# Designs tried in a protein design run: designed miniproteins, single chains. Part 73

Each design is a single chain, and the fold is of that chain. pLDDT is the mean over its residues in the fold that is shown.

## One batch from the design tools (miniprotein)

Design m2696
Fold by ESMFold2-Fast:
Structure m2696 (fold): chain A 93 residues (1-93)
Amino acid sequence: MEEVAEDAVRLIDTLLKQVESLKDKIPKEDYEKAIELLNKAREHARNGDLETAAEYLQKAADVLDKSGTFEAQVLAAMLYIAAALLKLTAERL
């Protein structure tokens, strides 16, 4: 159980680093909002609340998808997949 929360945090940390690479490639407002939402996802994942973590990942993906760059859209797709996996994992726990 704790191992799943730790794996979820590591996944979110990896995605967070990839979003940080977009800092100069997307609008500052979209970047700051995506980072804020990912940090919230990380905190909920650390606490074992994978369902709420998934909701914040989906919100971050929505922000990146609207930013209009190919790299941001690819990261949005990865965040949507991560959110779906966390929800599926929460339902099976």
Scores: mean pLDDT 85

Design m2697
Fold by ESMFold2-Fast:
Order: sequence, then structure tokens, then C-alpha cells
Structure m2697 (fold): chain A 120 residues (1-120)
Amino acid sequence: SEAERRRLLEEIRELAEEAARYAREAAEAARAGDFEAAIEHLEKALEKVEEALELARRLAELDPVVGQEIIDMLEGVRMLLERAKAAARAGDGEAAARYAERAARGAEGLVRRVDEILAA
């Protein structure tokens, strides 16, 4: 239904905003050399992305084109978060921060894309 499609998009949007916030917190922690905090924030961001991916798969059953677009964007964010986590585990704060910031920008881009879809 249109109402279910809207609800899924709104929930995905909220999860993407939370993922972006955690990714930015991870970048800050990584720059400060606090790799334990950076990893914790990245794991929280990944949890939000995985929740959003489950909702995006349900959205793809209702709207295959929009659902697949959102899945592709979330997969990109997930890959960047995993790279940030690997860099943080290696003690590379600069690489961890760069990947985390790119993940945050990707999640923020997804929020903007959902807003465009909801406005149409």
C-alpha cells in the first residue's frame, strides 16, 4: 500500500540519520586516537544500516525500483563503515576518519533522496 511504502521510507530515513550521526562520532573519535570509541560508534552505525537494509528489502517488494536504489546506497554506506572499522582496528586514525566521513555523507545523501521520494 502507499501508506506502508511511506512508513518504510520514513523508518529508513530515521535509521540513515542515526547511522550518519554515529559515523561522524566515529570520525571524531578516530582523529582523537580513541580507536575503542571509534569502533563502538562504527558498530552502532552498522547496526542501523543493517536494520535499514531489512526495511529496504521490504520496500523493494512494494516498489522494486526505489527499493533497489536505496539498497544500493545502503550497501555503499555499509562498505565504507566496514573499511573505517578495519582502519581503526589497524590504528590508522586518518583512514578510519576519512572512511567514516564518507559513510556519513552517503547516509546523509540517502536521507535527502528519501525526502525527494516522499515529496513526489
Scores: mean pLDDT 94

Design m2698
Fold by ESMFold2-Fast:
Structure m2698 (fold): chain A 111 residues (1-111)
Amino acid sequence: DEKIKEYEKKIEENPEDAKAYLELGKELFKQGKLEEALKYYEKAIELDPEYAEAWLNLGEVLLKLGKEEEAWEYYNKAIELAIEKGDKETLKKALELSIELGVRELARAAS
């Protein structure tokens, strides 16, 4: 994959580039490589613990792996950090995904 190679090269040039790890994780997530995406999102958070978008994407991969409680916790962490940093794009997406997860749980409880 051309984009994966581009982000791998950025990581080789700067191993502390949290954004390059996030973008690599996103490309792997699109390909359904959930465990690999998880690894790179965790690395992005290790390098920048205040990276709201990385917490959001970590939550999304955990939800697909069936870890709904952890996904919910990380969506809330992404919301908190996005508010603190003024990251409007991450805030909007985190709120939408948090609401969607809450609606899914209410629907299950109503069965």
Scores: mean pLDDT 85

Design m2699
Fold by ESMFold2-Fast:
Structure m2699 (fold): chain A 81 residues (1-81)
Amino acid sequence: MGREWAERARELAERGEGEEAARAALEAAREGARGSAEEGAWAAEAGRAAALAAKTAKEAALAAGAAVAGIGAAVHAGGKA
């Protein structure tokens, strides 16, 4: 579920695990793409948490990809750009 992935991304970000946080955010985005607007919103939040924790260009790129995927899922579910 996207919320659980978002919570894990936040926890990993707080631990300084930027790459792991970005990966958790990407999983949240995948759940968002398959789920409701709520799942998409959690995916976007997880991506934001991972981005804030990113210390390297690689971590930032992974977090940005997850955030974009999450936003896309939320828009598709009925949000407006």
Scores: mean pLDDT 66

Design m2700
Fold by ESMFold2-Fast:
Structure m2700 (fold): chain A 84 residues (1-84)
Amino acid sequence: MKTPEDYYNKGKEYEKQGKFEEALVWYDRAYLGYRFEYLATGNKEYKAKIYEILADMEKVLAKIKGVEPDQVLIDFYKEKAKKY
């Protein structure tokens, strides 16, 4: 009933509230869930979701560290999410 998508949405909720450390915890849970689904099924849809989450985690990590985000890495992950 709790899905990796539910965890990802909870991460986005905390990010919108400026609770970046809590957002990172839920993004990590979503990442592990989608990774498990991809390894179990081979479904490229889950691989796309993994890259989407990795991009969001990079943005949140930059906020926690008080640095500019690695935009090159974020763009790489977003492009991978489109191509599976």
Scores: mean pLDDT 84

Design m2701
Fold by ESMFold2-Fast:
Structure m2701 (fold): chain A 93 residues (1-93)
Amino acid sequence: LSKKQLAEAQASLLVMAISIAIKNVESGKESPEEAAKFVLEMAKKVAEALRKEGLEEEAEKILKLGEEAAKALEKGDLEKAEEYRDKIAALGT
């Protein structure tokens, strides 16, 4: 895989994590705090994977957007969490 394909794959993984978290909060399957923690942990893992490949700028952008998505989830602002999810998806293009 190229570095671009790796960045796209990692962004997609975080997008999926945020989508799952939103659905779990909407359905009452997990608390906003649990969902936020899950997304933040995934954002850190994705950022670390990108840093190991020398993609520091992409890692920083993804981590920041993931942290903002986690904050939105913690507040129960699912619309704002979706907005940050979509911004992360756009980074893979």
Scores: mean pLDDT 84

Design m2702
Fold by ESMFold2-Fast:
Structure m2702 (fold): chain A 70 residues (1-70)
Amino acid sequence: SEARRRELVERLRRLAEELAEALRAGDLERAEEIAREAERVAKELSTLLSKEEAFEVLAPLLARLREAYA
């Protein structure tokens, strides 16, 4: 469980970085693909994290999406 939790956290952070890059480049198709993958990972991870931990991991992803659509 611990190894799986760490792998999911690392994957989600990498996806957040990739999403930010795609949004900055204006590659909306790529951004949508990354966002869908991030949603799947986030759903699995949410069962393993506290609310505080989940917020710390998910907040950067949500902030990047909001900036792109503002």
Scores: mean pLDDT 75

Design m2703
Fold by ESMFold2-Fast:
Structure m2703 (fold): chain A 98 residues (1-98)
Amino acid sequence: MLETEEAREAFFELVAASVHLIQAAVYLQIYRKTGDREALELARRSVEEAEREVEEAEEHLERAKEVASEETVEQLRADVEAEREAVERARRELEALE
């Protein structure tokens, strides 16, 4: 459970990363359908924001390891890995468009 502030902050950053990845996917769909270069630029910025948020989540997870339950740490570690993979997938999709 998210019983510490560091665990809550890690989870918050992961949620923020997920939101930015959803925004990136929406902007990519707009670009694919309309050719709007501004939408492509916004998609790239959203992926960059998600990457930063995953990095911040990793920092909070490291601090949470000392005070949070093993269950909370294991869940957050899995969530961080999943978001890292999602960011890498989004980056590859953007690279394929160039």
Scores: mean pLDDT 85

Design m2704
Fold by ESMFold2-Fast:
Structure m2704 (fold): chain A 63 residues (1-63)
Amino acid sequence: YLEKGKELLAQGRYEEAVEAYKKAIEKDPNNAEAWRNLGVALARLGKNAEAAEYVAKARELEA
């Protein structure tokens, strides 16, 4: 799921990338990379407030 999300993000398929990263988080909720990349995909979709929340979660997991 994490690798699938990264592939979809690179292809500009942002809605599908969001779903793939959500699955990655469901399997490993401590994966900071998945939370950060979910935020990136959401920001690309214009969902900036939601994106900021997920990026903050990634930073919390890395701290």
Scores: mean pLDDT 81

Design m2705
Fold by ESMFold2-Fast:
Structure m2705 (fold): chain A 58 residues (1-58)
Amino acid sequence: TEAAKAAKDLVEKNKDKSLEEIEKKAGELLEKMAKEGASLDQINAASAAVLEKLNELA
């Protein structure tokens, strides 16, 4: 989905940064999406995409 793609792109763009910084940016993205009216499905898809990508980098 669009949300999942944005989340993966964010993690990929910041993969050379610390895990803490990536996690912070990802959290900010999810909160922004929720505040801007993203559906629960979109939030869940983005969250899952962040976790999947972070696990690949760990």
Scores: mean pLDDT 77

Design m2706
Fold by ESMFold2-Fast:
Structure m2706 (fold): chain A 59 residues (1-59)
Amino acid sequence: MSRSEINEEKVREALKRASESGLTKVNASNLAEALGISKSTVYKQYKKLKKEFPDIELV
């Protein structure tokens, strides 16, 4: 499994938890720090996952 696939899954799990908690906004810098990945990686993975989580905005 590639690093990109691992990072996609980490971001997906984090967005799923946020959605289940009723959050509509997620701070990209805080998410990057919590997942141990770069902020640019968070944005790249979010762009791929946007259709799965249309109610969540990265700020």
Scores: mean pLDDT 79

Design m2707
Fold by ESMFold2-Fast:
Structure m2707 (fold): chain A 80 residues (1-80)
Amino acid sequence: MEAVLAEAERLLARGEEAFAAGDLATARAHYLRALGLLSEAGLVDSPLFARGLEALGRVYEAQGRDDAAAGLRARAAALR
């Protein structure tokens, strides 16, 4: 459990670094990997999963996909 959470946190951090650099494709890939890892561990209702959804939403917003971004933010908010 702890190892899964630590790895997901590292992936989210790497995604944030890529996002800050303007590399949206790399940011998206890291965020999706983190969400996939948490999903496989059954942690889809966790605060960390909500953070991953928010991060992915920021990528879609930056790409002009506002409807997709809004959907992800709504899901993240429901987990809080």
Scores: mean pLDDT 82

Design m2708
Fold by ESMFold2-Fast:
Structure m2708 (fold): chain A 92 residues (1-92)
Amino acid sequence: EREAALEAARAARRAARAAGRGGTRTSARSAAAAGVSAAGAEASARFLGDAGGAGRDAEAAADAALRSGTEEGKEGAREAEEGARRAREAAE
Protein backbone atom coordinates (compact mmCIF):
# COMPACT_ATOMS: atom_id res chain seq x y z
CA GLU A 1 0.00 0.00 0.00
CA ARG A 2 1.00 3.66 -0.47
CA GLU A 3 1.21 4.14 3.31
CA ALA A 4 3.87 1.40 3.63
CA ALA A 5 5.87 3.12 0.86
CA LEU A 6 5.62 6.47 2.69
CA GLU A 7 6.74 4.91 5.99
CA ALA A 8 9.75 3.30 4.28
CA ALA A 9 10.66 6.69 2.76
CA ARG A 10 10.37 8.40 6.16
CA ALA A 11 12.54 5.73 7.81
CA ALA A 12 15.15 6.08 5.02
CA ARG A 13 15.30 9.88 5.54
CA ARG A 14 15.67 9.45 9.32
CA ALA A 15 18.51 6.97 8.70
CA ALA A 16 20.29 9.51 6.44
CA ARG A 17 19.97 12.23 9.11
CA ALA A 18 21.17 9.87 11.85
CA ALA A 19 24.21 8.80 9.77
CA GLY A 20 25.31 12.45 9.55
CA ARG A 21 25.44 13.03 13.33
CA GLY A 22 28.95 11.57 13.77
CA GLY A 23 30.70 14.77 12.64
CA THR A 24 33.36 12.79 10.70
CA ARG A 25 34.15 12.60 6.98
CA THR A 26 32.95 8.95 6.95
CA SER A 27 29.70 9.96 8.68
CA ALA A 28 29.17 12.80 6.15
CA ARG A 29 29.77 10.47 3.16
CA SER A 30 27.41 7.84 4.57
CA ALA A 31 24.74 10.49 5.19
CA ALA A 32 25.11 11.76 1.59
CA ALA A 33 24.79 8.23 0.14
CA ALA A 34 21.82 7.40 2.40
CA GLY A 35 20.25 10.75 1.46
CA VAL A 36 20.37 9.91 -2.26
CA SER A 37 18.65 6.56 -1.59
CA ALA A 38 16.12 8.26 0.73
CA ALA A 39 15.26 10.72 -2.08
CA GLY A 40 14.63 7.75 -4.39
CA ALA A 41 12.36 6.14 -1.79
CA GLU A 42 10.49 9.45 -1.34
CA ALA A 43 9.97 9.78 -5.11
CA SER A 44 8.73 6.17 -5.43
CA ALA A 45 6.30 6.65 -2.53
CA ARG A 46 4.96 10.14 -3.32
CA PHE A 47 4.85 10.21 -7.13
CA LEU A 48 4.57 6.53 -8.14
CA GLY A 49 2.90 4.81 -5.16
CA ASP A 50 5.59 2.15 -5.68
CA ALA A 51 6.05 0.29 -2.39
CA GLY A 52 8.57 -2.14 -3.93
CA GLY A 53 10.72 0.70 -5.26
CA ALA A 54 10.49 2.61 -1.97
CA GLY A 55 11.46 -0.56 -0.08
CA ARG A 56 14.53 -1.19 -2.25
CA ASP A 57 15.72 2.42 -1.86
CA ALA A 58 15.07 2.35 1.92
CA GLU A 59 17.21 -0.82 2.17
CA ALA A 60 20.01 0.96 0.26
CA ALA A 61 19.71 3.92 2.66
CA ALA A 62 19.99 1.52 5.63
CA ASP A 63 23.17 -0.04 4.16
CA ALA A 64 24.70 3.42 3.66
CA ALA A 65 23.75 4.53 7.20
CA LEU A 66 25.43 1.42 8.70
CA ARG A 67 28.69 2.53 7.04
CA SER A 68 28.66 5.78 9.09
CA GLY A 69 30.19 3.92 12.05
CA THR A 70 27.86 5.78 14.43
CA GLU A 71 25.36 4.30 16.90
CA GLU A 72 22.73 6.75 15.62
CA GLY A 73 23.32 5.60 12.03
CA LYS A 74 23.00 1.98 13.19
CA GLU A 75 19.66 2.69 14.91
CA GLY A 76 18.36 4.56 11.85
CA ALA A 77 19.45 1.67 9.62
CA ARG A 78 17.41 -0.82 11.69
CA GLU A 79 14.29 1.33 11.29
CA ALA A 80 14.88 1.75 7.55
CA GLU A 81 15.37 -2.04 7.14
CA GLU A 82 12.06 -2.71 8.93
CA GLY A 83 10.30 -0.07 6.80
CA ALA A 84 11.81 -1.60 3.63
CA ARG A 85 10.62 -5.09 4.64
CA ARG A 86 7.04 -3.89 5.23
CA ALA A 87 6.98 -1.91 1.97
CA ARG A 88 8.15 -4.93 -0.06
CA GLU A 89 5.52 -7.13 1.63
CA ALA A 90 2.85 -4.53 0.80
CA ALA A 91 4.01 -4.49 -2.86
CA GLU A 92 2.91 -8.13 -3.23
Scores: mean pLDDT 82

Design m2709
Fold by ESMFold2-Fast:
Structure m2709 (fold): chain A 73 residues (1-73)
Amino acid sequence: AVEKLREAIEIIKEKDPEGASLLEKALNYVEETKDPKLLARLARSVAQRLKELGYTELAEEVEKIADEIEKSL
């Protein structure tokens, strides 16, 4: 899950480096806290940004990750 989010953020960085920087900071915070609710929220934010930038297939993959985390809660 975390690795896929890092890959997605690197893709976002090419079109939106400022937004990617904010998402990277959020991901580092989530990794430190190990809070699955924050991880799911971050995954949905990453997916939404990917959709806005036209990466629809990758956004769907990231949304599935968020759904899986939420189902595990």
Scores: mean pLDDT 81

Design m2710
Fold by ESMFold2-Fast:
Structure m2710 (fold): chain A 100 residues (1-100)
Amino acid sequence: MEKRLRELLERSREYARLVEDPSLSKEQVEEYARKLAEAATEAMKTNPEASPEVYEELLRYLGIASQRLEKLGGSREVLIAVASGEMAAMGGLIKARIES
């Protein structure tokens, strides 16, 4: 795995963990969810031929953020950003599995 892709996956994991922190305000959760969507998108752009496992990991983190934002009544803008990331990761996963 390339160094940059690994750094972005580690960053995505950390933001997903922060999004689940019950002590954080809705605004803080939205900020970390936005950063997660950005990091996940950059990870997919960094390696468009990423393994299925990379897309599965990103989908797991984005799913965590989606569920948390829905429970908090997160903004539509942030929910759309996370959902767009999930759709991109799902498309990448399907392609990676078919082309492998």
Scores: mean pLDDT 84

Design m2711
Fold by ESMFold2-Fast:
Structure m2711 (fold): chain A 101 residues (1-101)
Amino acid sequence: EEEDKKAYDEALQHIVRAVKALEEGNYDEAIKHFQEAIKAAEKIKDPKRRNALRASAYYLLGKVYEKMGDTEKAKKYFEEAVRLAREAGNEDMAAQIEKAL
């Protein structure tokens, strides 16, 4: 659907920007863009696609906090990412994220 494609593309664009910021060590910018990606993904009507994209963003937020040394926040984001991956029906993704726990 046109609206779902726009929401998906918007979320992906934020993920790309966030990953670049993370690679450059700009954690504040990475967090901002991952949060915007999650917000954009919430507009996706397909629950499987929505939850899969949200799971990816939560996992990457966990990686940001891990790099910042905030183990407690990292764990919380990884746990939420596992939950969302399972809701999306993606057990492979959930298993990969669980390795970070």
Scores: mean pLDDT 87

Design m2712
Fold by ESMFold2-Fast:
Structure m2712 (fold): chain A 85 residues (1-85)
Amino acid sequence: MLSEEEIKELQKMSPKEMAKKMEEIMREVIERIGEKYNLSEEVIEKAYEQVERFGEKMEKMSKEETQEMVRKTVETIRKELELIE
């Protein structure tokens, strides 16, 4: 679960640092969902490809665009983590 402190730390990061941290968080979520629901390797690999594309785009984004993406992604991750409890 992303704590309020973790969210505040993400907001202080540069776009490159936020992209890297978001990629790590998204990969962790995919791994947990994959383990719980016994997802196929093909589905997990496609999810990792989406994370890589997302990270690459975030690195090229402005600070404002990166912050908006982080907020939306954190909300999505929070819902996914609640579902896998």
Scores: mean pLDDT 68

Design m2713
Fold by ESMFold2-Fast:
Parts: structure tokens; C-alpha cells; sequence
Structure m2713 (fold): chain A 64 residues (1-64)
């Protein structure tokens, strides 16, 4: 439910790219379990080890 706040929280970390583990921790803090799992699945589907905020926004859109 807090997808926009999640995006802002990631931006507040001040990093260019994020690991999946870092994003999992932020999702656990800022999203409900079902939304967090859907976003994590979408991120894993991208097949990356590092993610930008743009990748996160794309994953949020794909999680539907």
C-alpha cells in the first residue's frame, strides 16, 4: 500500500544501485507481506544482482 513511500525510502538511502537483500529489508519495513513478496518476485525475475530505483518502479508496476 505504501509503494510511493517505499520508492522514497529507497531514494533516501542515497545509493545509485541496491542489492536484493537491501531491497528486501526496505520492503519488510515499508510494505505488507503480500506486496513485498510480489515486488521481490518481480525483482528476481529481472535477473539482476543490483537494482536502480527505476528497476524498483518497474517491478512495482509488474507486481500489479
Amino acid sequence: ESLARFGKAVAALGKEEYSLAELEAVLAAHADAATGQAVLDALRALGKERYSQADLMAALARAR
Scores: mean pLDDT 71

Design m2714
Fold by ESMFold2-Fast:
Structure m2714 (fold): chain A 64 residues (1-64)
Amino acid sequence: MEAERLTLEGLRLLSEGRYEEAVELFERALALDPDHRLAWEMLGVALARLGRDEEAARYRALAA
């Protein structure tokens, strides 16, 4: 519920190019619900956009 709200807000920030803020929201979503698969996947995407490819690969693997 709250994790889903944070994930959707993070997706909006991603679409605006606000990648660092999007990462913070996805991390908060995962702190509330570690099983939130969409948040794991989107955190990986946001990290890749910031050039943090090694971290991005780890989070995408956890989303699968």
Scores: mean pLDDT 79

Design m2715
Fold by ESMFold2-Fast:
Structure m2715 (fold): chain A 70 residues (1-70)
Amino acid sequence: SEAALNAYNEGLRLLLLNRLDEAEKAFRRAIELDPSFAEAWSGLGAALERLNRLDEAIKAYEQALKLDPS
């Protein structure tokens, strides 16, 4: 989905800018639009890790790995 990819790219931009709460929202939006978007789950994990929400970050990374084990 173009909309999911756009939300994901916005998440990456916000993560680079250290706007972590907004990055989380953007990655969650990408996941809402495409729940199979493994990279969006990885992006969510990275944002949550930097927010020190480690248990939630682990779950997001595990979901990414489950969707794309390679």
Scores: mean pLDDT 90

Design m2716
Fold by ESMFold2-Fast:
Formats: sequence, structure tokens, C-alpha cells
Structure m2716 (fold): chain A 69 residues (1-69)
Amino acid sequence: MARPSDELIELSKKYLGLSDEELEKAREAAERGRGVTPERSELVREIAEKLRAIGDAFEEGLKLGVAPP
């Protein structure tokens, strides 16, 4: 399951102030990417980059000694 990634998105949502719709769209695209043809890889890549930015911001927060609630 994508629970670890889901937890990261949830923390980033509270930490960065992301909307619920944004994270839902990203999750849907990521899950579809697991069984989607290469033709939709562009959409999956774009969403993956957004998720990566969220994860990167979270990791940077951890490095600074800040833990989101």
C-alpha cells in the first residue's frame, strides 16, 4: 500500500498548507501509474514531480530539526 507516501503527503499538507484536492489528484495519478500505459507516463511524471517536491520540502524540514505535528 502507499501508506508511507500517504503519510508524507498528509504531513506536507499540514506543513505546507496544501489543499485536499491537490493531494487527492496526486494520489490518484500515482496509483493509476502503477497500472497505466506509457502514454500517460507524462501525467504520472508531472504528478510524481509534485509529490517529490512535497517530499523534498518535508525532508528539508527534518534536516533543519523541525518535525511537523
Scores: mean pLDDT 57

Design m2717
Fold by ESMFold2-Fast:
Structure m2717 (fold): chain A 83 residues (1-83)
Amino acid sequence: VTLGDVTLVLPAGIKVEVSGNKITFRLPADKDYVLTDGDQKYRIPGGSVITLDGEARTITVEHDGKKETIKLKNSFVELSPAA
């Protein structure tokens, strides 16, 4: 999916909600995921709620009541299932 100048590659079957400059989705809880932003890799727990903000160029990860915000360095990022 693309929002502003940011392209986020998602695994097949993930449903997204688009609202203005934001894309929100929930990861399946059965496995963890890896967010790749160039040379940076972040492990994301399954079941997390992810919000991509195309204007701020950030990804916010919400899991178990905790929120972490990642500033994106690249316009092309990928979210893939962890091996």
Scores: mean pLDDT 77

Design m2718
Fold by ESMFold2-Fast:
Structure m2718 (fold): chain A 89 residues (1-89)
Amino acid sequence: PSQEEIDAETLVAFTEIALYLALKADQRGDVEGALKAVEIARRISEQIKALGNDEAAKEVADGLRYAADRATSPQVREALRELADEVEK
């Protein structure tokens, strides 16, 4: 694979880790911690968008929607949905 493909795959993996941490925090009732993890996912998704890799962007958006459906806090759910819409253009 090209370095650009490796970079995109790595950023997708980092976003998945951030979403996992967000859901774990949300499940513990730590809304602030969950929102901080969503903000990390936002910054990583901006780098994915900058690469212009539509497949990676779609994978991230799908993951964000999957996480939103599993969020218990309305604030965390809404933040994840808003970020998914931003990533999809």
Scores: mean pLDDT 86

Design m2719
Fold by ESMFold2-Fast:
Structure m2719 (fold): chain A 65 residues (1-65)
Amino acid sequence: DSSLNAPKEELIKAGEEAQKKAVEAAKEGNVSLAAAYATAAALLYAEAGDNEGALKALKEVDEAL
């Protein structure tokens, strides 16, 4: 099963989920939680080879704070 080794598409989906949670936390004013999820999203996007997505995720969360 390809899900066992986290293919690129699954890493991107995980990154999108973490980014969504980071933006939600940022909107609630929870800076620490937002930073944690933003970091997780960036690492997941980077692992998938999407370095631009990683940087964009960090910027979007920072702008939501």
Scores: mean pLDDT 79

Design m2720
Fold by ESMFold2-Fast:
Structure m2720 (fold): chain A 73 residues (1-73)
Amino acid sequence: MVEVTVVITKIEIDGETAYEVEKYENGKLVDKAISLDENIVENIKKSMENEGYKLEKEEKEGDKTVLVYKKEV
């Protein structure tokens, strides 16, 4: 079983709203990116679903959204 955690943080860069995306696989940071897409959370959910991952947990606190996914083997 593979566990993927995606952390999306709303930030401001040069007066523009941006989203910092951090992807963790089995607790290890594997990818980090910045997106200007206001629909980034929905796009990540769609991408993970297309890869066969199931959303196990969604937490939202202020500007931070944490999505925990698992894939059956």
Scores: mean pLDDT 82

Design m2721
Fold by ESMFold2-Fast:
Parts: sequence; structure tokens; C-alpha cells
Structure m2721 (fold): chain A 101 residues (1-101)
Amino acid sequence: MKGLKKYTELAKKEVEELAKNPTTDWSKLTNIQKAYLAAKAEIDAGVRNETIDEAGVYILAAFLIMYPDASEETLRAFANAAGFPLSVIEPARKLAEELKK
């Protein structure tokens, strides 16, 4: 299947669901995260030329919905562990606030 856009769309759907029913259950997002990392490996190998930013924004927004008291330091640690650029943190905060409305 094509590219990171599919994982961004799946992550968006899961984030919207979590915004309505916030839980500590990470399992749905873990599967999307694994699929995203597999696609990222293809990009890093030069097989695909796609951005990772959109998928990272949705996944980090879901983390914020599950853990609203997460500090900036915790978010940076999560982004680094997940392989996302730190530039996704601020868009993810804005998205998490929008999805709560």
C-alpha cells in the first residue's frame, strides 16, 4: 500500500476516537506506529521520498490526549524515541486542543 499518507489517515481516525473516549489503552496506536516505522525505514533507505511530519503530529496528539499532564520534556523524549522531529510537538498540541472540541 502507498506511503505515509495512509498511516496519517489511520492515526487521525484513532486520535479522533481517543478524543471522544480518552483511555490509557495504547494498542490501536501501537499498530499504526509499527506500520509507520516500517514505512519510514523505506524512506530512510531511499525507496520513498515522503514526509513523516503529518503522521508524527497525529500520533503525538493522541499521546497528549491520553496523557494531558505530559511535560514538554516528556513530549521531546517521546518524539525522539518514536523517531519524530521535534517540530511536530507544537502542531500536535494545537491538534489535541482542537479535537477536544
Scores: mean pLDDT 64

Design m2722
Fold by ESMFold2-Fast:
Structure m2722 (fold): chain A 83 residues (1-83)
Amino acid sequence: MDLERAKEIAYEAIKQVAKILEEKGENAKSFEEAAIKTIDSMLEAGGEVEDIVTFLRLMSRFLEAKGHLESAEIFRKAAEEIE
């Protein structure tokens, strides 16, 4: 997969998770801004498609550990789509 397409899939997953977190009363805007900035910073530092996949998998595990199962599944599926 090309890097630009992987970035688009990751951004869409972040937006979907932010919407779910907002519906649950969490600080969705802060989460969305931080997640997008992390991806952008990784790519500016020479990051590749595999780095985006790793980020999404780590976020999925983190959200699952916090009980955000639906949000975790969105990031897991996004990582699988990119891989």
Scores: mean pLDDT 84

Design m2723
Fold by ESMFold2-Fast:
Structure m2723 (fold): chain A 58 residues (1-58)
Amino acid sequence: MLSPEQRALVEEALDEKGFEGLTDEDIEELAKRTGQSPETVRLAAQELVAERLRAEAE
């Protein structure tokens, strides 16, 4: 799982582009910056989107 600092980098990218706007190159860059796999970064982005949708529904 991502550290708070790594999670903040993914959250910043989501704020700039949204989940639909994130390209494979954006995911690779985030993976490089966080030291995590691209799969881990994608899962973290999906989790953050799901968290935001739950907050909106509440």
Scores: mean pLDDT 77

Design m2724
Fold by ESMFold2-Fast:
Structure m2724 (fold): chain A 82 residues (1-82)
Amino acid sequence: KVEELRKQREENILKSFEEMLKDRKAIEADPELLAKQREHVRELLRQRFPDLSDEEIDRMLALARDIVDKLFEAFEKYIKEK
C-alpha cells in the first residue's frame, strides 16, 4: 500500500505539471487574458509594496516572468524525462 501511495503521488505531480502547462499555453494563446493577468499581477504588487517605484515593480515583474518561464521549462523537461 505504501508503494501505491508513492505511485499516486507521482501521477498527481505529473498531472499537475501537465495541467499547469496547458493553462499557461491557453493564457499565452489569448492576448486579452494575458494582458488582464499582467495588469492584475501589477496591481497586486502595487498594493503589496506601495513604496516601490514603477521601475522597481517592472523589475520585479520581469524577474517573476523569468522565474515562471524557468519553472515551466523544468515542468516540461520533467514530463519528457518520465
Scores: mean pLDDT 74

Design m2725
Fold by ESMFold2-Fast:
Structure m2725 (fold): chain A 97 residues (1-97)
Amino acid sequence: VSEALKLLRQGKVEEAIKLLQEEGEKGDYIAWTKLGDILFDQGKYEEAIEYYEKALSIDPNNYIAWSNLGAALGALGKYDEADKYGQLAVKAAQQRP
């Protein structure tokens, strides 16, 4: 993830996406979360949701992924699900060390 973030800061977005996909496939839930963030920033909310769900399948206590999943659902007008996942983000944050 840190290497992909350095690539993003250098404007190498396509290289960062490729690295994040490779890291996520190796079980790095933070890489899936960051890939979701890139898609969210591009307005690709449905695709962002898919990657946030991949992150949560690895670490269900990832409050950032829950929060961003809720935000993406809100952007799509799914307000009831957005509120539910926002509450799950708060609960997950309370269970983190």
Scores: mean pLDDT 78

Design m2726
Fold by ESMFold2-Fast:
Structure m2726 (fold): chain A 61 residues (1-61)
Amino acid sequence: MLTPEELAEKYGIDLETAERILRAYEANPEAVMEPGAVDLLARALGIDKETAEKIVEDLKK
């Protein structure tokens, strides 16, 4: 599993945002695979849609 530090470095996001993403994924992996998950992540975390899309695809692997 990606660490918060690895996720932050890979996508150019802050460590706090990376920790929030991984915590959400650990609590409910199905949530990141739901229709609109990319848009939800971008909106909830204040990141751009393209970055959110890459993160969701990476977490699905």
Scores: mean pLDDT 73

Design m2727
Fold by ESMFold2-Fast:
Structure m2727 (fold): chain A 59 residues (1-59)
Amino acid sequence: MPLSREEAERIGREGAARLKEKYGASEEQVEEVIRRATEAETALEADGEITGMAIRLGE
């Protein structure tokens, strides 16, 4: 799916908000989850197509 950085951050924040609601996570934990999710999606966006193709070819 075509994800922009802004959209990835929005999804990360929504996920973090749900974690905070369900588990009572602290603001610091929520911020760290958002940071890691954004970083992972940015890395996947850069390598997503190549890595995905390599994995499927490896099957």
Scores: mean pLDDT 60

Design m2728
Fold by ESMFold2-Fast:
Structure m2728 (fold): chain A 75 residues (1-75)
Amino acid sequence: MPLPTELELRILELLAERPMTAREVAEALGISQSTATRHLNRLEAKGLVERDPETGRYRVTPLGRLWLERQRARA
């Protein structure tokens, strides 16, 4: 599986604390909402995050949490 970028790692860390919308992720990281949405879509395609259709909030999947922990252990 292609490794996520450093930005995608930061997104996973934020979502591991609480579910966030693409707008909230963009505001927290100081990036555009379109950039946040693009990276969130890539993470969702990899099965690392899931979007709640009712709230629009993204959350880390169990696979995403395992991946994040392994990336932290390798640093």
Scores: mean pLDDT 79

Design m2729
Fold by ESMFold2-Fast:
Structure m2729 (fold): chain A 70 residues (1-70)
Amino acid sequence: SAERARAAEELRRRAAEVNETGDLEGYLELARELAEEMIRQVREAGGDVAAVEEKVAAELARLEELVAAA
C-alpha cells in the first residue's frame, strides 16, 4: 500500500512542478496518471470503483476544458 501512495505522491509533486512552470497541458497529462492510481487504490481497498471512475472522469473533463480555454 505504501508503494502506491508514494507513486501517487510522486505524480502529485511533478504536477506541482509543471503547474509552477505554467505548463497546463503537462499538468493535465500528470493528472490523468494520478487518476489511474487513485482508481487502482480504490479497487484494491474494495471501494466503489464505478462511482470513483465517474467522478474522476468528470474532474478530468473539467480540467480539459480549462486547459483548452487557457
Scores: mean pLDDT 74

Design m2730
Fold by ESMFold2-Fast:
Structure m2730 (fold): chain A 65 residues (1-65)
Amino acid sequence: MEVSEAVGGFIYGVAAQIEGLIEIEFKGDEVIVKLKKDTPEAREAAKRIEKAAKIMGYKARVEKE
């Protein structure tokens, strides 16, 4: 369900940020997910955060660092 999907996405993204795969930045109503490495794991983490942010009503985008 949407709420559980949003919560799960953020938890997964925080774990990926701790592992150095991504960085999450908040800029007003926008969530920016920076890829530290262009790996399948980093891209999956970024995709989950982007989807979670959009479900919660934020704008979201993914950037390569």
Scores: mean pLDDT 74

Design m2731
Fold by ESMFold2-Fast:
Structure m2731 (fold): chain A 64 residues (1-64)
Amino acid sequence: NLEKIREILEKGGASEELIEGLLKAIEDKNLVAALMGVRELEEAGYLSKEQAEELKELIREITG
């Protein structure tokens, strides 16, 4: 699950620091911070709308 999220972000061109920050929020089960991180990455152009929606669902499955 986390590996799939990392792969999507790497393909989108996100920096290692941004990827690590999001993955840590997910591991800490900080759902609010993780979902806000996905939105920020989408707004910055690292994620398409479809990829952002897929990531949000994956994050909910991991944290819930």
Scores: mean pLDDT 81

